# Ledger of designs, part 67: designed miniproteins, single chains

Each design is a single chain, and the fold is of that chain. pLDDT is the mean over its residues in the fold that is shown.

## One batch from the design tools (miniprotein)

Design m2325
Fold by ESMFold2-Fast:
Structure m2325 (fold): chain A 69 residues (1-69)
Amino acid sequence: MERYRELGREAEEAIRRGDWEGFRRARREATELIREDPSLNPNYELTREIGEKLREIGDEIQRELEARR
């Protein structure tokens, strides 16, 4: 679980920096984690929703940056 949160934070930081390569790597590692340890997060729907939420947040950050220009 904690590793999942770490990857989530890494993804957020990558987005904030505009580091898309870091973001996609964090996403891939999260997916690999699930594959290797499915018992880590049995709620597949929750994992999926978290991923989507991260994208939504990224969109909001982009919007906010543009608004503050």
Scores: mean pLDDT 68

Design m2326
Fold by ESMFold2-Fast:
Structure m2326 (fold): chain A 100 residues (1-100)
Amino acid sequence: SEAKKIAEETLKKVEELLEKMKENNDDREKVIEIFHEIMEVFGETFEELEKIDEDLALKFGEKVKPIIEELLQKVNDNKKITDEEIEELIKKLKKVIEEI
């Protein structure tokens, strides 16, 4: 489905950005910049899904919100993102995509 294709492309982009965030853990300004890029990717995904199915877009947003809040908390606490945390976040995002 078109929705699944959009969601799978989102997963790839977010994973790449999380790896980039890890590589820049010591650069606070860059970490914040990458966090905003992740937010933009989710926003674009929401808009594209909304064009297909408004209810599906809302469910995606509701399920992704806790993932965004977890990332925001790590950024605000100035905590370094680890490989294990990236794997856990990607696993959570994959679960969201399976419901689309």
Scores: mean pLDDT 84

Design m2327
Fold by ESMFold2-Fast:
Structure m2327 (fold): chain A 68 residues (1-68)
Amino acid sequence: LSPEEAQRRIEQIRREGQRRIEDARRFVRGLLEQGRLTPEEAEASIEDAERRVREETERQIEEVRQLQ
């Protein structure tokens, strides 16, 4: 990968990660409103989703850096 392509892909990966966190929060909020989750379960689900997205984002960025 060219440095410019790597930079563009890293920015895209970060944006996608942020969108996935936002989608997860919206989904969990919907379940909470439907009474399918308790507030404690909702918090735990969001925290788990945020951690997984962060780990995946970091892994993908590292993969891009290995291709430079």
Scores: mean pLDDT 83

Design m2328
Fold by ESMFold2-Fast:
Structure m2328 (fold): chain A 60 residues (1-60)
Amino acid sequence: ALAALVEQARATLEEVSKQMIDEINKARALGKKHFESTEETLELMRQNAALMAEIRRLRA
């Protein structure tokens, strides 16, 4: 039972991570200055790194 919930959580986090990468790529397309200078963009990059680490942890 718990293992099934963990797998579902992992799949959901992978989906969210992919959406965050897509949003970061859209920000890059709008301009390097926006991507490099925006604190919100930097926070999204940090959150994506944390999600990637959590996905690895949940893949037990």
Scores: mean pLDDT 72

Design m2329
Fold by ESMFold2-Fast:
Structure m2329 (fold): chain A 73 residues (1-73)
Amino acid sequence: DFDRTERILRALADQGLISPEEADRLAALARKEGLSTAQAITRAANVALERGASPEEVSRAVAAALGIDLVAE
């Protein structure tokens, strides 16, 4: 579901892995190209790595975002 994908991408932005603008662009791309949640997360991780984030920072942010997805907001 694109709604779940958007929520996870925004959670990644809240963790500081990507910017809110990047999260919005990735959500729009996921809707347009039919990306799965996993594919959208992979795109966000690649953006963060390209900006100089460590693999450890990426793993921590993704784990936190997935944990947040299980908690109603």
Scores: mean pLDDT 78

Design m2330
Fold by ESMFold2-Fast:
Structure m2330 (fold): chain A 71 residues (1-71)
Amino acid sequence: AEETLEEFSKKYGISKDTVLEIGQEALKLLKEGKSLGEIAKRIEKKYGIRLSKSQISKLIKAYEELAKEQL
């Protein structure tokens, strides 16, 4: 979980806090019934970073694991 957050932080030049916010928002949108493609478009518009569907899926899983362990 932490390794995924660190990878995203380094790859996109954003803080770990921002990666957590993106993961939280992506999970919320997924629970609201949004597709991975719709989630990716919303994140691109809000944060200015382009994530693939696979990367969105990985980030959601990493966020859920972290929330289960620490939140």
Scores: mean pLDDT 79

Design m2331
Fold by ESMFold2-Fast:
Structure m2331 (fold): chain A 74 residues (1-74)
Amino acid sequence: PFELASPEEQERLIRWLEEEAKRYRALGTPVAQEAADRLEKIAADLRSRPKTYEELGVAEIEAAVERTVVERAL
């Protein structure tokens, strides 16, 4: 019963993750660099095949966890 997300929604999330990764790399801290690496891997996985809305939601949660880690290190 999982529905595939639209290509537009998937691409929008990928672009957002890539921009967040760039922002974290600009911080220059080891924690932010590691978070950027993980976000880039999530974005790459999302590009590998069409994803369901549930899979996009999981990626958003994973990105939120990385944001929390970076914020705690600041």
Scores: mean pLDDT 83

Design m2332
Fold by ESMFold2-Fast:
Structure m2332 (fold): chain A 66 residues (1-66)
Amino acid sequence: SVEEKFEEAAKIAEEKLKEAAKRAGLPEPEVTVERVDDETIKVTATLEGKTYTYLQPIDAVLAAGK
């Protein structure tokens, strides 16, 4: 279902950002994932007082998580 795809994509996006931060020797980012529509998520990451926002296709995130 769309809900299940969103939940899986949100989990993958959060895990990928946290792993990237660990690999770079950075503090753990604060990550928020919001559903924009049935195909798109909005990922917001806050690291050391700076906020970064990305729009990502759900299918692309799911493919990257495999």
Scores: mean pLDDT 81

Design m2333
Fold by ESMFold2-Fast:
Structure m2333 (fold): chain A 79 residues (1-79)
Amino acid sequence: TGERQRKELIERIEKATGDPEVAKLVEEYVEAQREAEETRSPEAIERAVELAKKLLELLEKAGLVKKEDVEKILEEYEK
């Protein structure tokens, strides 16, 4: 499930960086995605996608994850 993928992502980030700011960004993304899935409101979906893109750029620059891993999460919003 997407929730398990997100938990693994958070754990990898925390372990690799030790930086609580990165963890906060991931948590904001997870909460936004959950709200989008629950409400299916355009505003919630848009916010989740925006946070996902910011997270993707951050993780790619940090070299912590591959684009492919994050893209699997993003695909859940496009469908």
Scores: mean pLDDT 68

Design m2334
Fold by ESMFold2-Fast:
Structure m2334 (fold): chain A 100 residues (1-100)
Amino acid sequence: DELVKELIEEVVEKLREAGIEVSEEAIERWYKLSPKEALERILLLILGAAMRAVRDRDEEKLATVLEIAEEVLEFVKKYFPEMTESAENALRFIRELAER
């Protein structure tokens, strides 16, 4: 799916710019998954990145992860509305981490 590949590339670029590591092996695997499975992996990556930013007390990195999570939620609402609840739950969890 071209749209999901474009989202993967954009999310990975923004995470790497923020100093968050994303393995090439993970990216290659996601390209072979169904769109829904790839989106689930992206949400897990974003959640992991947020947890690391909180542990590191890196407010700038956490802010970037929140922006990426909001972008993924808007993409999901538009193209994969069946995943909206999962994306909203992920964003809510990240926001709760930021309040600590």
Scores: mean pLDDT 81

Design m2335
Fold by ESMFold2-Fast:
Structure m2335 (fold): chain A 107 residues (1-107)
Amino acid sequence: MSLVDVVVEGALALREASGGKIAVAVEGNTLYIFFEGNPEAVEAARRTIARVAEFPLAEARLEGSMLAITFADTPEARRALEETVKRLREEGIPVFDDPVEAFQAVL
């Protein structure tokens, strides 16, 4: 399983756990996933963090109801981020260029 698969599956799990209230933003090397906070969504986010930690290309952290995944500043990690964004859009997840706009989309 690739890092891209792990991040996409994590976002889909968060979408399911949050009843569809999810929005993604990309700023620099960081992918932000905003979701409606509940115990199931928080557990899905924690599982995603543990899975991302298996890859040297990215680090994930949870801050409230926001999962932030920071990709390394390397060509390989940048390609993984770009492929992740493409797949999230194909899955119908809104992807914003501004984290504030993404946060407002899930309120």
Scores: mean pLDDT 88

Design m2336
Fold by ESMFold2-Fast:
Structure m2336 (fold): chain A 64 residues (1-64)
Amino acid sequence: SHMEEELSRLRKEYETLRQQLADKIRQAKAEAGSADATELTPEQRELAVRLGEVIHRIDELEAA
């Protein structure tokens, strides 16, 4: 069904964005030497927003 196709697509997008965010956080920690990396970079913030949007869409489709 269209809903199952949409949900499958969103789950794959979630996995991709989660991996990208994890990679960016790891890279930022390596560059900063760990101590002062308490705030998200603009790239990490953008990925976190996108991840939240995908989670919200998954929840909407599962609730429908």
Scores: mean pLDDT 71

Design m2337
Fold by ESMFold2-Fast:
Structure m2337 (fold): chain A 92 residues (1-92)
Amino acid sequence: SRKEILEQDIEIGIGEIVVGVASVLKKKGVPTKEIIEWLKEVMKHLGPAGQKVVEIYIIDLKEENGEASDEERARKAALQAEVDAIRQQSAA
């Protein structure tokens, strides 16, 4: 279990690096739709914990454009709780 939690925490870190790249692209004026399509493609190559981090950011981008549904906002809250739980368990 400890090894699995540490592996998930590493996957979260990889997801955060991907989000960091997407944030730089956004600052450089790349359209949000293009960033979301790129993130969806990159997600296919990430582990489940890394996918959660990227999916949260996709929902954040949709919220900024007024395009996020109530279901997507609820999903983001659930995903964030799962990510936070992994980090808390890894830190213990």
Scores: mean pLDDT 88

Design m2338
Fold by ESMFold2-Fast:
Structure m2338 (fold): chain A 84 residues (1-84)
Amino acid sequence: SMLDKRMYVEFMLELSRIALRAAVAALAGQGPQRRAQFDRMVDIARASLRTVIRYTGADYEEMTAWVDRELARLRAEVTAEIEA
């Protein structure tokens, strides 16, 4: 169902959020490359999640827009934490 497809994308997005937060914590002390590496990891996660959305056959436009908003929010939150 559409609900099951959305729940699967939500689950994969949550795993991506956990992994990205763990990765940025592991980058503590990496100096000027920390943000650049995090940005690259977010871009990789976005590409992977878009592939998952295509695979599930969910509403591609709706799901990619939602995932892009959630990753942008995570990026803003983590960037603020790095800069604090």
Scores: mean pLDDT 79

Design m2339
Fold by ESMFold2-Fast:
Structure m2339 (fold): chain A 90 residues (1-90)
Amino acid sequence: SFDFNELASRAIVRYLADQGIPLVERPPLLSKEEVEKLVKDLVESKSVDNIILRATLYLAKELNVDENIIKALEAMLEGKSREEVKKILK
C-alpha cells in the first residue's frame, strides 16, 4: 500500500521545485498511479491542507490523469463535501 505522508510530501516538494522554489534536491516525479492513490487518501482524510490539494492537482494535470480525478480535486479545493467529491469519482 502507498504511504499517504510519503506521497503528499513528494507532491508538495516537487510542486514547489517546479514553481522555482530553490531546493537541495528535486524529488522524482510521481507516477500516475501514485497520484491516483494520493487522491483516494485525500478524499478519505478528515482534514486536508490547501497546499497538498494544489500540489496534487498540479501533478494530476501534468500527468494527464483521469478527468474525474482532476474534477474531484477541483471540487475539494472549492470546499465541496466528501459525499459530493465521492460522487465525482464514480
Scores: mean pLDDT 80

Design m2340
Fold by ESMFold2-Fast:
Structure m2340 (fold): chain A 72 residues (1-72)
Amino acid sequence: DVIDQLIKEVRELLAQLKKAVEAGDTQQAELYRRQFATTSSAAGILAVAENDDKAKKEILELIKEGDKVWES
């Protein structure tokens, strides 16, 4: 449940990051990038601690997606 809530938060932050990047809002994009990085890291640590392979895979995919958005 806690992992599911964190993954939901990570997905929402990724959506906000994408929106800010598309809008050219550099200040909002940087804020959401930092929040995304922190929250996805916390979610990843918890997934490892709980040995939840499904959550680990989902979180890694979200991190890769965030990296692509920021690198573009």
Scores: mean pLDDT 84

Design m2341
Fold by ESMFold2-Fast:
Structure m2341 (fold): chain A 80 residues (1-80)
Amino acid sequence: LPAPTLEEARLMAALTVELIGLELAGELSPELAARINAALAARDWDGLIALLEEAAADPRLSPEDRALLEALREEVRALK
């Protein structure tokens, strides 16, 4: 993989921090977290969008965490 752009690097850092927070809070399954981290490492933006949509669909998420995941998904989409 080539080095990430500054915009990609910033988004990847923001996503990593939020995903760690959700996983520590028990709001993100370890299996889904692993899949999202793999997509981030591969910079598979289409796969990442789909996985973030899946994470946001969990009915156990707070409205604030769901809104955050939806916002991050839109930022990923903007990279295309």
Scores: mean pLDDT 77

Design m2342
Fold by ESMFold2-Fast:
Structure m2342 (fold): chain A 84 residues (1-84)
Amino acid sequence: GAMAALARVQELFDEARRISEETDAKIKELQDEGNKKVEELRAAGASDEEIQAVLDEYQKKIDEVNREGGRREGELWREALRAL
């Protein structure tokens, strides 16, 4: 019945929230790691080119985490819409 559909939608929302929280946590870790490496490179007298390469590498990793998180959340949203 309708109550079972609502319960399933709530379950999918709870799972999407967990995925979002996991994605945000991973992005924060990558941002912190990237910032630390940039600070270490600056302290070592690294070139702007070397610093930019590290920033680009971490941005690529962040983009990959965002794409996977968005894909997983998108699948759950499509399932929630089908449950209605």
Scores: mean pLDDT 85

Design m2343
Fold by ESMFold2-Fast:
Structure m2343 (fold): chain A 80 residues (1-80)
Amino acid sequence: SEKEEQEKVLKEYEELLYKVRKLVAEGKISKEQLEKLKAKLKELEEKYRERYEKSNPEEQKKLAVEVAKEMIPLLKEIIK
């Protein structure tokens, strides 16, 4: 179901964020990787902010999944 697919994506995103946070705390993330993360987050905030503010709760969850999908590849690259 769509709900199960959304939950799976959000769980993967949360697990990757946890791993990246640990690497940041250990000083194992390069300055270049941190700059890429900050740039991508800012890009996604600008891209989705207006849509998110105009959306109902169900649509906001769908947008959160889209943000997660765009972040996951970068987070996977960083944890390698």
Scores: mean pLDDT 84

Design m2344
Fold by ESMFold2-Fast:
Structure m2344 (fold): chain A 110 residues (1-110)
Amino acid sequence: SEIERVGELLEGVNRLFKEALPVISEEKAKEIEELLREAGKHYILAIRAKEQGDEEEARKHAIEAAEKVLEAASLLLEELQANPAASPELIARAEELEREARRLLEELRK
């Protein structure tokens, strides 16, 4: 399901974020962590609404989760691109996650 793909992307961005911590400023790391925390809250609410048969609420929370995942991935990508110590592999992974989050958000809004 699209909600399951939100969970997979959230997990992917969170994993890359943890690996990238040594090359991200503490200030930006806190911003990304907060975006991922908010995404996680909306993801849980989407799953709960789906279990209760509330498709409209499930979709609303899935969209909010996907928006926060995209914001986190975009900010992570910007930080990695700005830091010469960031490996090309970390940048490529962030670009792919940002692209996938953007595509999923477009699908959820249809």
Scores: mean pLDDT 89

Design m2345
Fold by ESMFold2-Fast:
Structure m2345 (fold): chain A 71 residues (1-71)
Amino acid sequence: MEKEKIKEEMREALTKAGVPEEKIKELLEAFDKGEEELALKMTELGQELGSWAKVSEEKVREQLAQAEALR
């Protein structure tokens, strides 16, 4: 019962964030399998979406600066 509401909220939030529906489906399936599967799947997507955008912006800046200096 409560899981369905959480799944709907997650679908909406991910859709608003621009995550493709196929990846949203994978997250919802992982959520149905359990918290551990969801955590692993969210970590994968977070590396590409959240952490890449948040922390990796600094890393990208540093890597670009290093690439320009070494290139």
Scores: mean pLDDT 62

Design m2346
Fold by ESMFold2-Fast:
Structure m2346 (fold): chain A 104 residues (1-104)
Amino acid sequence: MEFKASEEERKTVIELLEEAKERALRAIEELERRGASEDERLDALSKLYSELIVKLREAGLSEEVIEQVKTLLQEAFGRALREGRPLTPENVAEMFDEVIKAVE
């Protein structure tokens, strides 16, 4: 997918994705230490996803840019989950890095 946004919008998206990645990694690391189920990890990531979408809107990004970010996240995480990749901190970091690279 070719990400289409202004340079300013692109920088804002990258900043918010990097923040979301940091929050997701902290959450997944804590859940992993507690031996949490895959479903509990999915619930945590789903909550963080919803919070990220709110932050993108609050940052004043266009709906077209937000929809592109949603598509990239759905493609990266959906593919990994369909391939049976476990929700480890390493795998979650790789999924976010794929999305960030696609925005750059």
Scores: mean pLDDT 84

Design m2347
Fold by ESMFold2-Fast:
Structure m2347 (fold): chain A 78 residues (1-78)
Amino acid sequence: GDEALFALVEREAERLKKKADEAYKQGNYKIASDYYRLAAETYRGGADAATDPVIRERLRQLAEEYEKKAKEIEEKGK
């Protein structure tokens, strides 16, 4: 069900966020932004696949959070 979908999406997003965090620590802001954007896309895909409105909204909020973080880091690297 959607709880299993949420768990799968969260595992993949967490993997991408860890890569983003490592790139950020190394000063590779472009790479960090790219990985946070991929994490946001993972959450967005999960939201689009979810049928439970509570799970859909949680995934949508997470997608927006990491889209914002990616933009902020991209701007910092300019």
Scores: mean pLDDT 87

Design m2348
Fold by ESMFold2-Fast:
Parts: structure tokens; sequence; C-alpha cells
Structure m2348 (fold): chain A 67 residues (1-67)
């Protein structure tokens, strides 16, 4: 299964878990397996992107408070 196919399955599971909270543990387990199955280079890139997005969010919040 390609990374795109895994992402689509994860998204569909997420939508089902939103309707049925009993699926949340399965969603968490699938997300963990998906993340661990990624090449290290891909995981590092996603982590870096996540950190930058968080940093941008923090800066935006500070900007709003400083108004």
Amino acid sequence: MSPEEKGEEYHELGLRAAEDPSLLPELIAYGRELYESMPEERRELLREIGEKLREIGDEFEEELKAR
C-alpha cells in the first residue's frame, strides 16, 4: 500500500471515528503504525513542517494579543 493509500484509509477511519468514538483507539493505533512505517527522511520532514506551523501559530497568537 502506497503512502497516499494509507493516508486515504487513515482519513476514512478518522471520519468514521468522528461518528463512532469507540473507533478512536483504532484510529490512534493506525496513525502510529502509519507514522512508524514512513521512511525516516519523510518523518523528519513532517516533524519540521509541524514545528514550523506551530511556530507560525504561536507568532499569530502573540500578534493578536499585542493589538
Scores: mean pLDDT 68

Design m2349
Fold by ESMFold2-Fast:
Structure m2349 (fold): chain A 90 residues (1-90)
Amino acid sequence: MQEEYEKLKEEVIKKIDELIERVRAGTISRQQALDEVREIANLVSILSTYFTKEQRKALLEAVSEAYRAVRAGDRDGFIEALRKIKEIIE
């Protein structure tokens, strides 16, 4: 169980870092960004079982902010939301 947690945590962090770089490079479409956020949200939902109530609330807000930023075409806001998710799970 602990090994599964650490592996999933590492996978989510790597996925967030790769997504931030794709966004910065301009190599990702809005639809691809939405699909990636959905995948991250699903993985974060599994990880959230290992977190406090306060951390879970912060994660939900950060994920919601990522979706809002993508829908608004706010690249910088999207990167900031992804960084918040990473900071909470680190």
Scores: mean pLDDT 83

Design m2350
Fold by ESMFold2-Fast:
Structure m2350 (fold): chain A 91 residues (1-91)
Amino acid sequence: TELERQAQEIDQGIRDLDEAARKAAEFDEEMAKELQELRDEAQRSRDLALAATDEDEQRGYLGRAQGAVSGGQVLSEQFNEKLEKEKKEKE
């Protein structure tokens, strides 16, 4: 179903955030914590969406989970750009 597809996309986003948090932990503990918090929010909201019996509640939780994943992706990209710039400056 469409719900299952959206949940699968969120699951992939959660995995990506887990990897980003692990990578960030080696360089920036605060960034790693922020990414971990977004990952946990996405997971919690995703689980609530799948448990919801009301369509409006389900939509709300899916939106929250997607928002957390998107926010984490933006932070991960900003962190990666910072690392790339620092590497380029040393060369």
Scores: mean pLDDT 82

Design m2351
Fold by ESMFold2-Fast:
Structure m2351 (fold): chain A 83 residues (1-83)
Amino acid sequence: LVEEIRAGFAAALAAAVEAARRGDVAAVAEELRRQAEEAKAYLRETLPPEVAEAAVAELDRLLAAALEELERIAREQGQESAV
């Protein structure tokens, strides 16, 4: 389950990077944050509390890594003032 959540979020990250190169990096970051909140709610609803917290922590780490990658892309595209 945690591996499936990780793989799903990694796929979303790949799609987000592609979208960011064609559009607004800030909009892509907002969408990722929204999807992460929905995923965390789903995990807390479906898993025992201790397992849910571990999965949420993993999602938070993946989101942080994705946002760092988006910030790097924004800087390369000259959008660093969006920070």
Scores: mean pLDDT 73

Design m2352
Fold by ESMFold2-Fast:
Order: sequence, then C-alpha cells, then structure tokens
Structure m2352 (fold): chain A 92 residues (1-92)
Amino acid sequence: DPRLQAFGDNLVSLAQLVLETAKRLGIQEAIDYAQEAIRLAQQGKLKEALEYLMKATRLLHDSLREVTEKDLESEKNTDRQFEEALKRALSS
C-alpha cells in the first residue's frame, strides 16, 4: 500500500529526528525508544513504532522543560558570581 509506505517513511524520519534530539540531550531511555521506533517502522510495524515514538517524545518534552528551568537558574547564579568578582576587584 503506497499510503502505508509513505506513512512508514515519514515515521522513520520523525523517529530519526527524535533520536538525534535525545542523543543531544543525553536521555538514554528516549534514545532506546526512538531506536526501537525506527526498527519497528522499518519492519512495517507502524502501530508499535508510533507507540514507541510517543514514549520517546514524552520523555523529551518532560526533560526539555526540566533542563530549561535548570539552565535559567544556572545563568542567574553565574551573573551573581560575576558581579561579586567585579565588586572585589574594584574594592582592592
């Protein structure tokens, strides 16, 4: 079925993008789910592939939210350390 073939090809492309993002973020569970989604999609097991892709994307969403909140707090802490260092340099 050409429509199922096109859906499978698109699912592999999406799963590859999710895999690349998971590797960049170092989320091993999302990497494993994305790799399994690619494997299942290539075998024509599109329903199972989509289920694994949804699991991977949920983990990425939750992790991206957590990392963004931590990165914002880290930037504020770095700015404070810089201001304290500058104040010490100016007072000596």
Scores: mean pLDDT 75

Design m2353
Fold by ESMFold2-Fast:
Structure m2353 (fold): chain A 98 residues (1-98)
Amino acid sequence: MEELLRDAAIEAVLAAMNAVFGAKNSKDPKVRKLEKEAADEFIRAADAFEQGNVPEAVRELRKAADILKEAAKLATGEDKQIYENMAKRLEELARRLE
């Protein structure tokens, strides 16, 4: 069960990264900086999961969620919805892993 949950978590992180990098409507440099910061936290979370360090992965997922919430405040339209939905999914995933 825990192994399947870790694999699902890694897949969810990669899906979230793809969704964030897929956002094309924002031209705000501040939003782009936050996207990069979130991507860096996603990479750290994925690496932590691969190493079996679930507590570290949970911390990095929460950091990514907070960064995406900040990006959502600055973004508009589709990008805003993408960031809000991903932040929510990451918070739900972090809670399931506690």
Scores: mean pLDDT 73

Design m2354
Fold by ESMFold2-Fast:
Structure m2354 (fold): chain A 69 residues (1-69)
Amino acid sequence: NAAKRIGEGLKRMADNALEVAKKDPSKAEEYAKMLEDGARYARSIPELADAAKYFEEKAKEVKDLLEKN
């Protein structure tokens, strides 16, 4: 099930992006944009719909970091 493995990998990438943004807030805007771009790409692939939603949730968390700082 290659699609499931790809989706799992994408979710881990999104988690890592949020952790990097938490440790370096100067990168938060850049990482939020990367996560939003990734979500748009994943939405074009039906098997990655869950990963797309996850990217959107992580992008919102990163943007919330910018709002609080």
Scores: mean pLDDT 80

Design m2355
Fold by ESMFold2-Fast:
Formats: C-alpha cells, structure tokens, sequence
Structure m2355 (fold): chain A 87 residues (1-87)
C-alpha cells in the first residue's frame, strides 16, 4: 500500500539535484508524486521557478513503470537533463 523503495531512492536523487538548482537560482515551487498501483506506474511532476528577470515557471514530468529499474534510471536521466537545460 506504500510506494516501493525504488521511488524513495529516486526522490532522494531528485532532492539533491533540486538543491543544486536552488543554489544556482532556480526555486522548487511544487513536487508531485503520483503512484498508480493498478497500472504499476509512477508519475513525478516538478514545477520550477527561474529566479531571473521574468520569473519564468516550467513544469517537468516523467512517468515510468514500477519494478523497471532501466526505465527508472532513464527517467532520472531525463529529469536531470531537463533541469540542466533550464539552468
């Protein structure tokens, strides 16, 4: 009934990347983790605000199947690449 351990590891990795982005002038506005137990999928949505002259907000979403470690690693890499592209 609780999210599997792999989600906690992914969230911890995301927290480290978000902390680095906040130090670089990006603020985390919201983080949403949606677990669909029926489909065995996880959707992670990050809403980030750039601390620039325009105050631009962007939303990054990834979705992957639970238990697919390869898909989880690919999702983490996509989040990192999209976060780096925003900086």
Amino acid sequence: MTAPPPVEELLAALDREVAALEAAGVRLVSRSVEVDEEKNTVRITLRLRLLDEEGREVEVTVEFAFGDEEAQKAATAKLKAQSEALA
Scores: mean pLDDT 67

Design m2356
Fold by ESMFold2-Fast:
Structure m2356 (fold): chain A 83 residues (1-83)
Amino acid sequence: SRLRENPPLSDEQIKEIREKTREALKKDPTEETVLELMEELGEKYKNAQAVIVAGEEADPVFGSNSKFVARMVGIVIRHMVED
């Protein structure tokens, strides 16, 4: 496995990711909704920063749950590495 070259996301892309994450949590405030969204964003942007930004928006709600945090970190790592 090889590290992906990830140029920084644009301010517009970061804003879209934050807004999408917040709206998803308003509609369905579950850990599974966040984890599914993080996987979708990682695939869409092909950039681990998209996953990290979504995780940061979820942190105030779920960041105290160590199992949830471990699952988020796993998604970030999967999107940092080429298979």
Scores: mean pLDDT 74

Design m2357
Fold by ESMFold2-Fast:
Structure m2357 (fold): chain A 65 residues (1-65)
Amino acid sequence: GKELSESFKEGAIEAIKQGEEAGLPKEIAEKLKEMAEEYGKKTRTQEEAEEGSEKLGKLYEEELK
């Protein structure tokens, strides 16, 4: 539902903000936030939210390495 979508976006954006504080470039952070919103819009179940978070997290880690 909407609550899962909003929760996913909030968590992803919070993690990206922490990355920005740790030195993640603003341009990459903005792209990741856009992806978080896109995944959030498609998230309807808790399982989909968990899968989206895992995929977004892997992309985030790849940019930091």
Scores: mean pLDDT 68

Design m2358
Fold by ESMFold2-Fast:
Order: C-alpha cells, then sequence, then structure tokens
Structure m2358 (fold): chain A 100 residues (1-100)
C-alpha cells in the first residue's frame, strides 16, 4: 500500500540519519550534541510508531520500544549512547525488511 511504501521510505531515511549522527558523535564526543541527537530520534520514532499503527501494529510497538530505549539512554555515557543508536539502527533494518 502507499502508506506502507511511505513508512518504508521514512524508516530508510531514519537509518541514514542515525548513521550520519553516529559518525558526528564519534568525531566530536560532545555530551550535549549526543543528548540532543537521542532526544530528536526518539521523537521521530514516536511519530513513526503512530503512523505504523494503521500499517502494522507489531512494527508500531517495536518503534515505540526503540523510542523508549533512546529516552533511557539520555542519562548514559557517550559510548553507551552510540551503542544504543547502533542497536536502534540494526532493529530499524529488520523492521524495514518486515515491511517490504
Amino acid sequence: SSERESLVKQVEDLIDSIQSDIDTIEKFKDEDLTKQTLYQHALVLRYLSKQAEKVDPSVSKELKELADELEKSLSSSIDEAIKTLREVQSRLQEIKEKLK
């Protein structure tokens, strides 16, 4: 469906965005930048979770769980935040394959 195709594209864009932000965080190792990145990606994941409710309720739940993981990482070290972002990116790849 066009809603499923749109969701796939948005997940692909988020995967690319997370990779770019991981590279930036690894380069600068700035705590405030890291927290802002986690917060912004959690908001995007919550938005996508709501969009996914009509397409695939299982995917919607997984996207919400990923947002919760990023929010929990707001108090974590930079290295733990990078680890969480990579885990989120990996799970988004799996979600993308489920949607195709």
Scores: mean pLDDT 90

Design m2359
Fold by ESMFold2-Fast:
Structure m2359 (fold): chain A 88 residues (1-88)
Amino acid sequence: SLELKRQATIAGFRVLAAGSTVYVSEKLDKEKAKKELEQALKDLDATIQDLQDLLAKSEDPSVKAYLEKLIARAKELKAEAEKKLKEL
């Protein structure tokens, strides 16, 4: 549905925002980087859960493929954020 496509688009922006935070963390002081990365991890966990809920409700194959791609990217960003936190 158009409504589900809209929700998928919003979730895409959430993944992009988290990715931007992970990228910018490299240019921040250690204390600021830690806070931003911890927040990004919380946001990514919430976003992954929301994306999985949308995937379960979706009947459109193109929306399912898009949501699966976003879930994969969000999990990738979560792994990157966790790695950066360990290196602080």
Scores: mean pLDDT 84

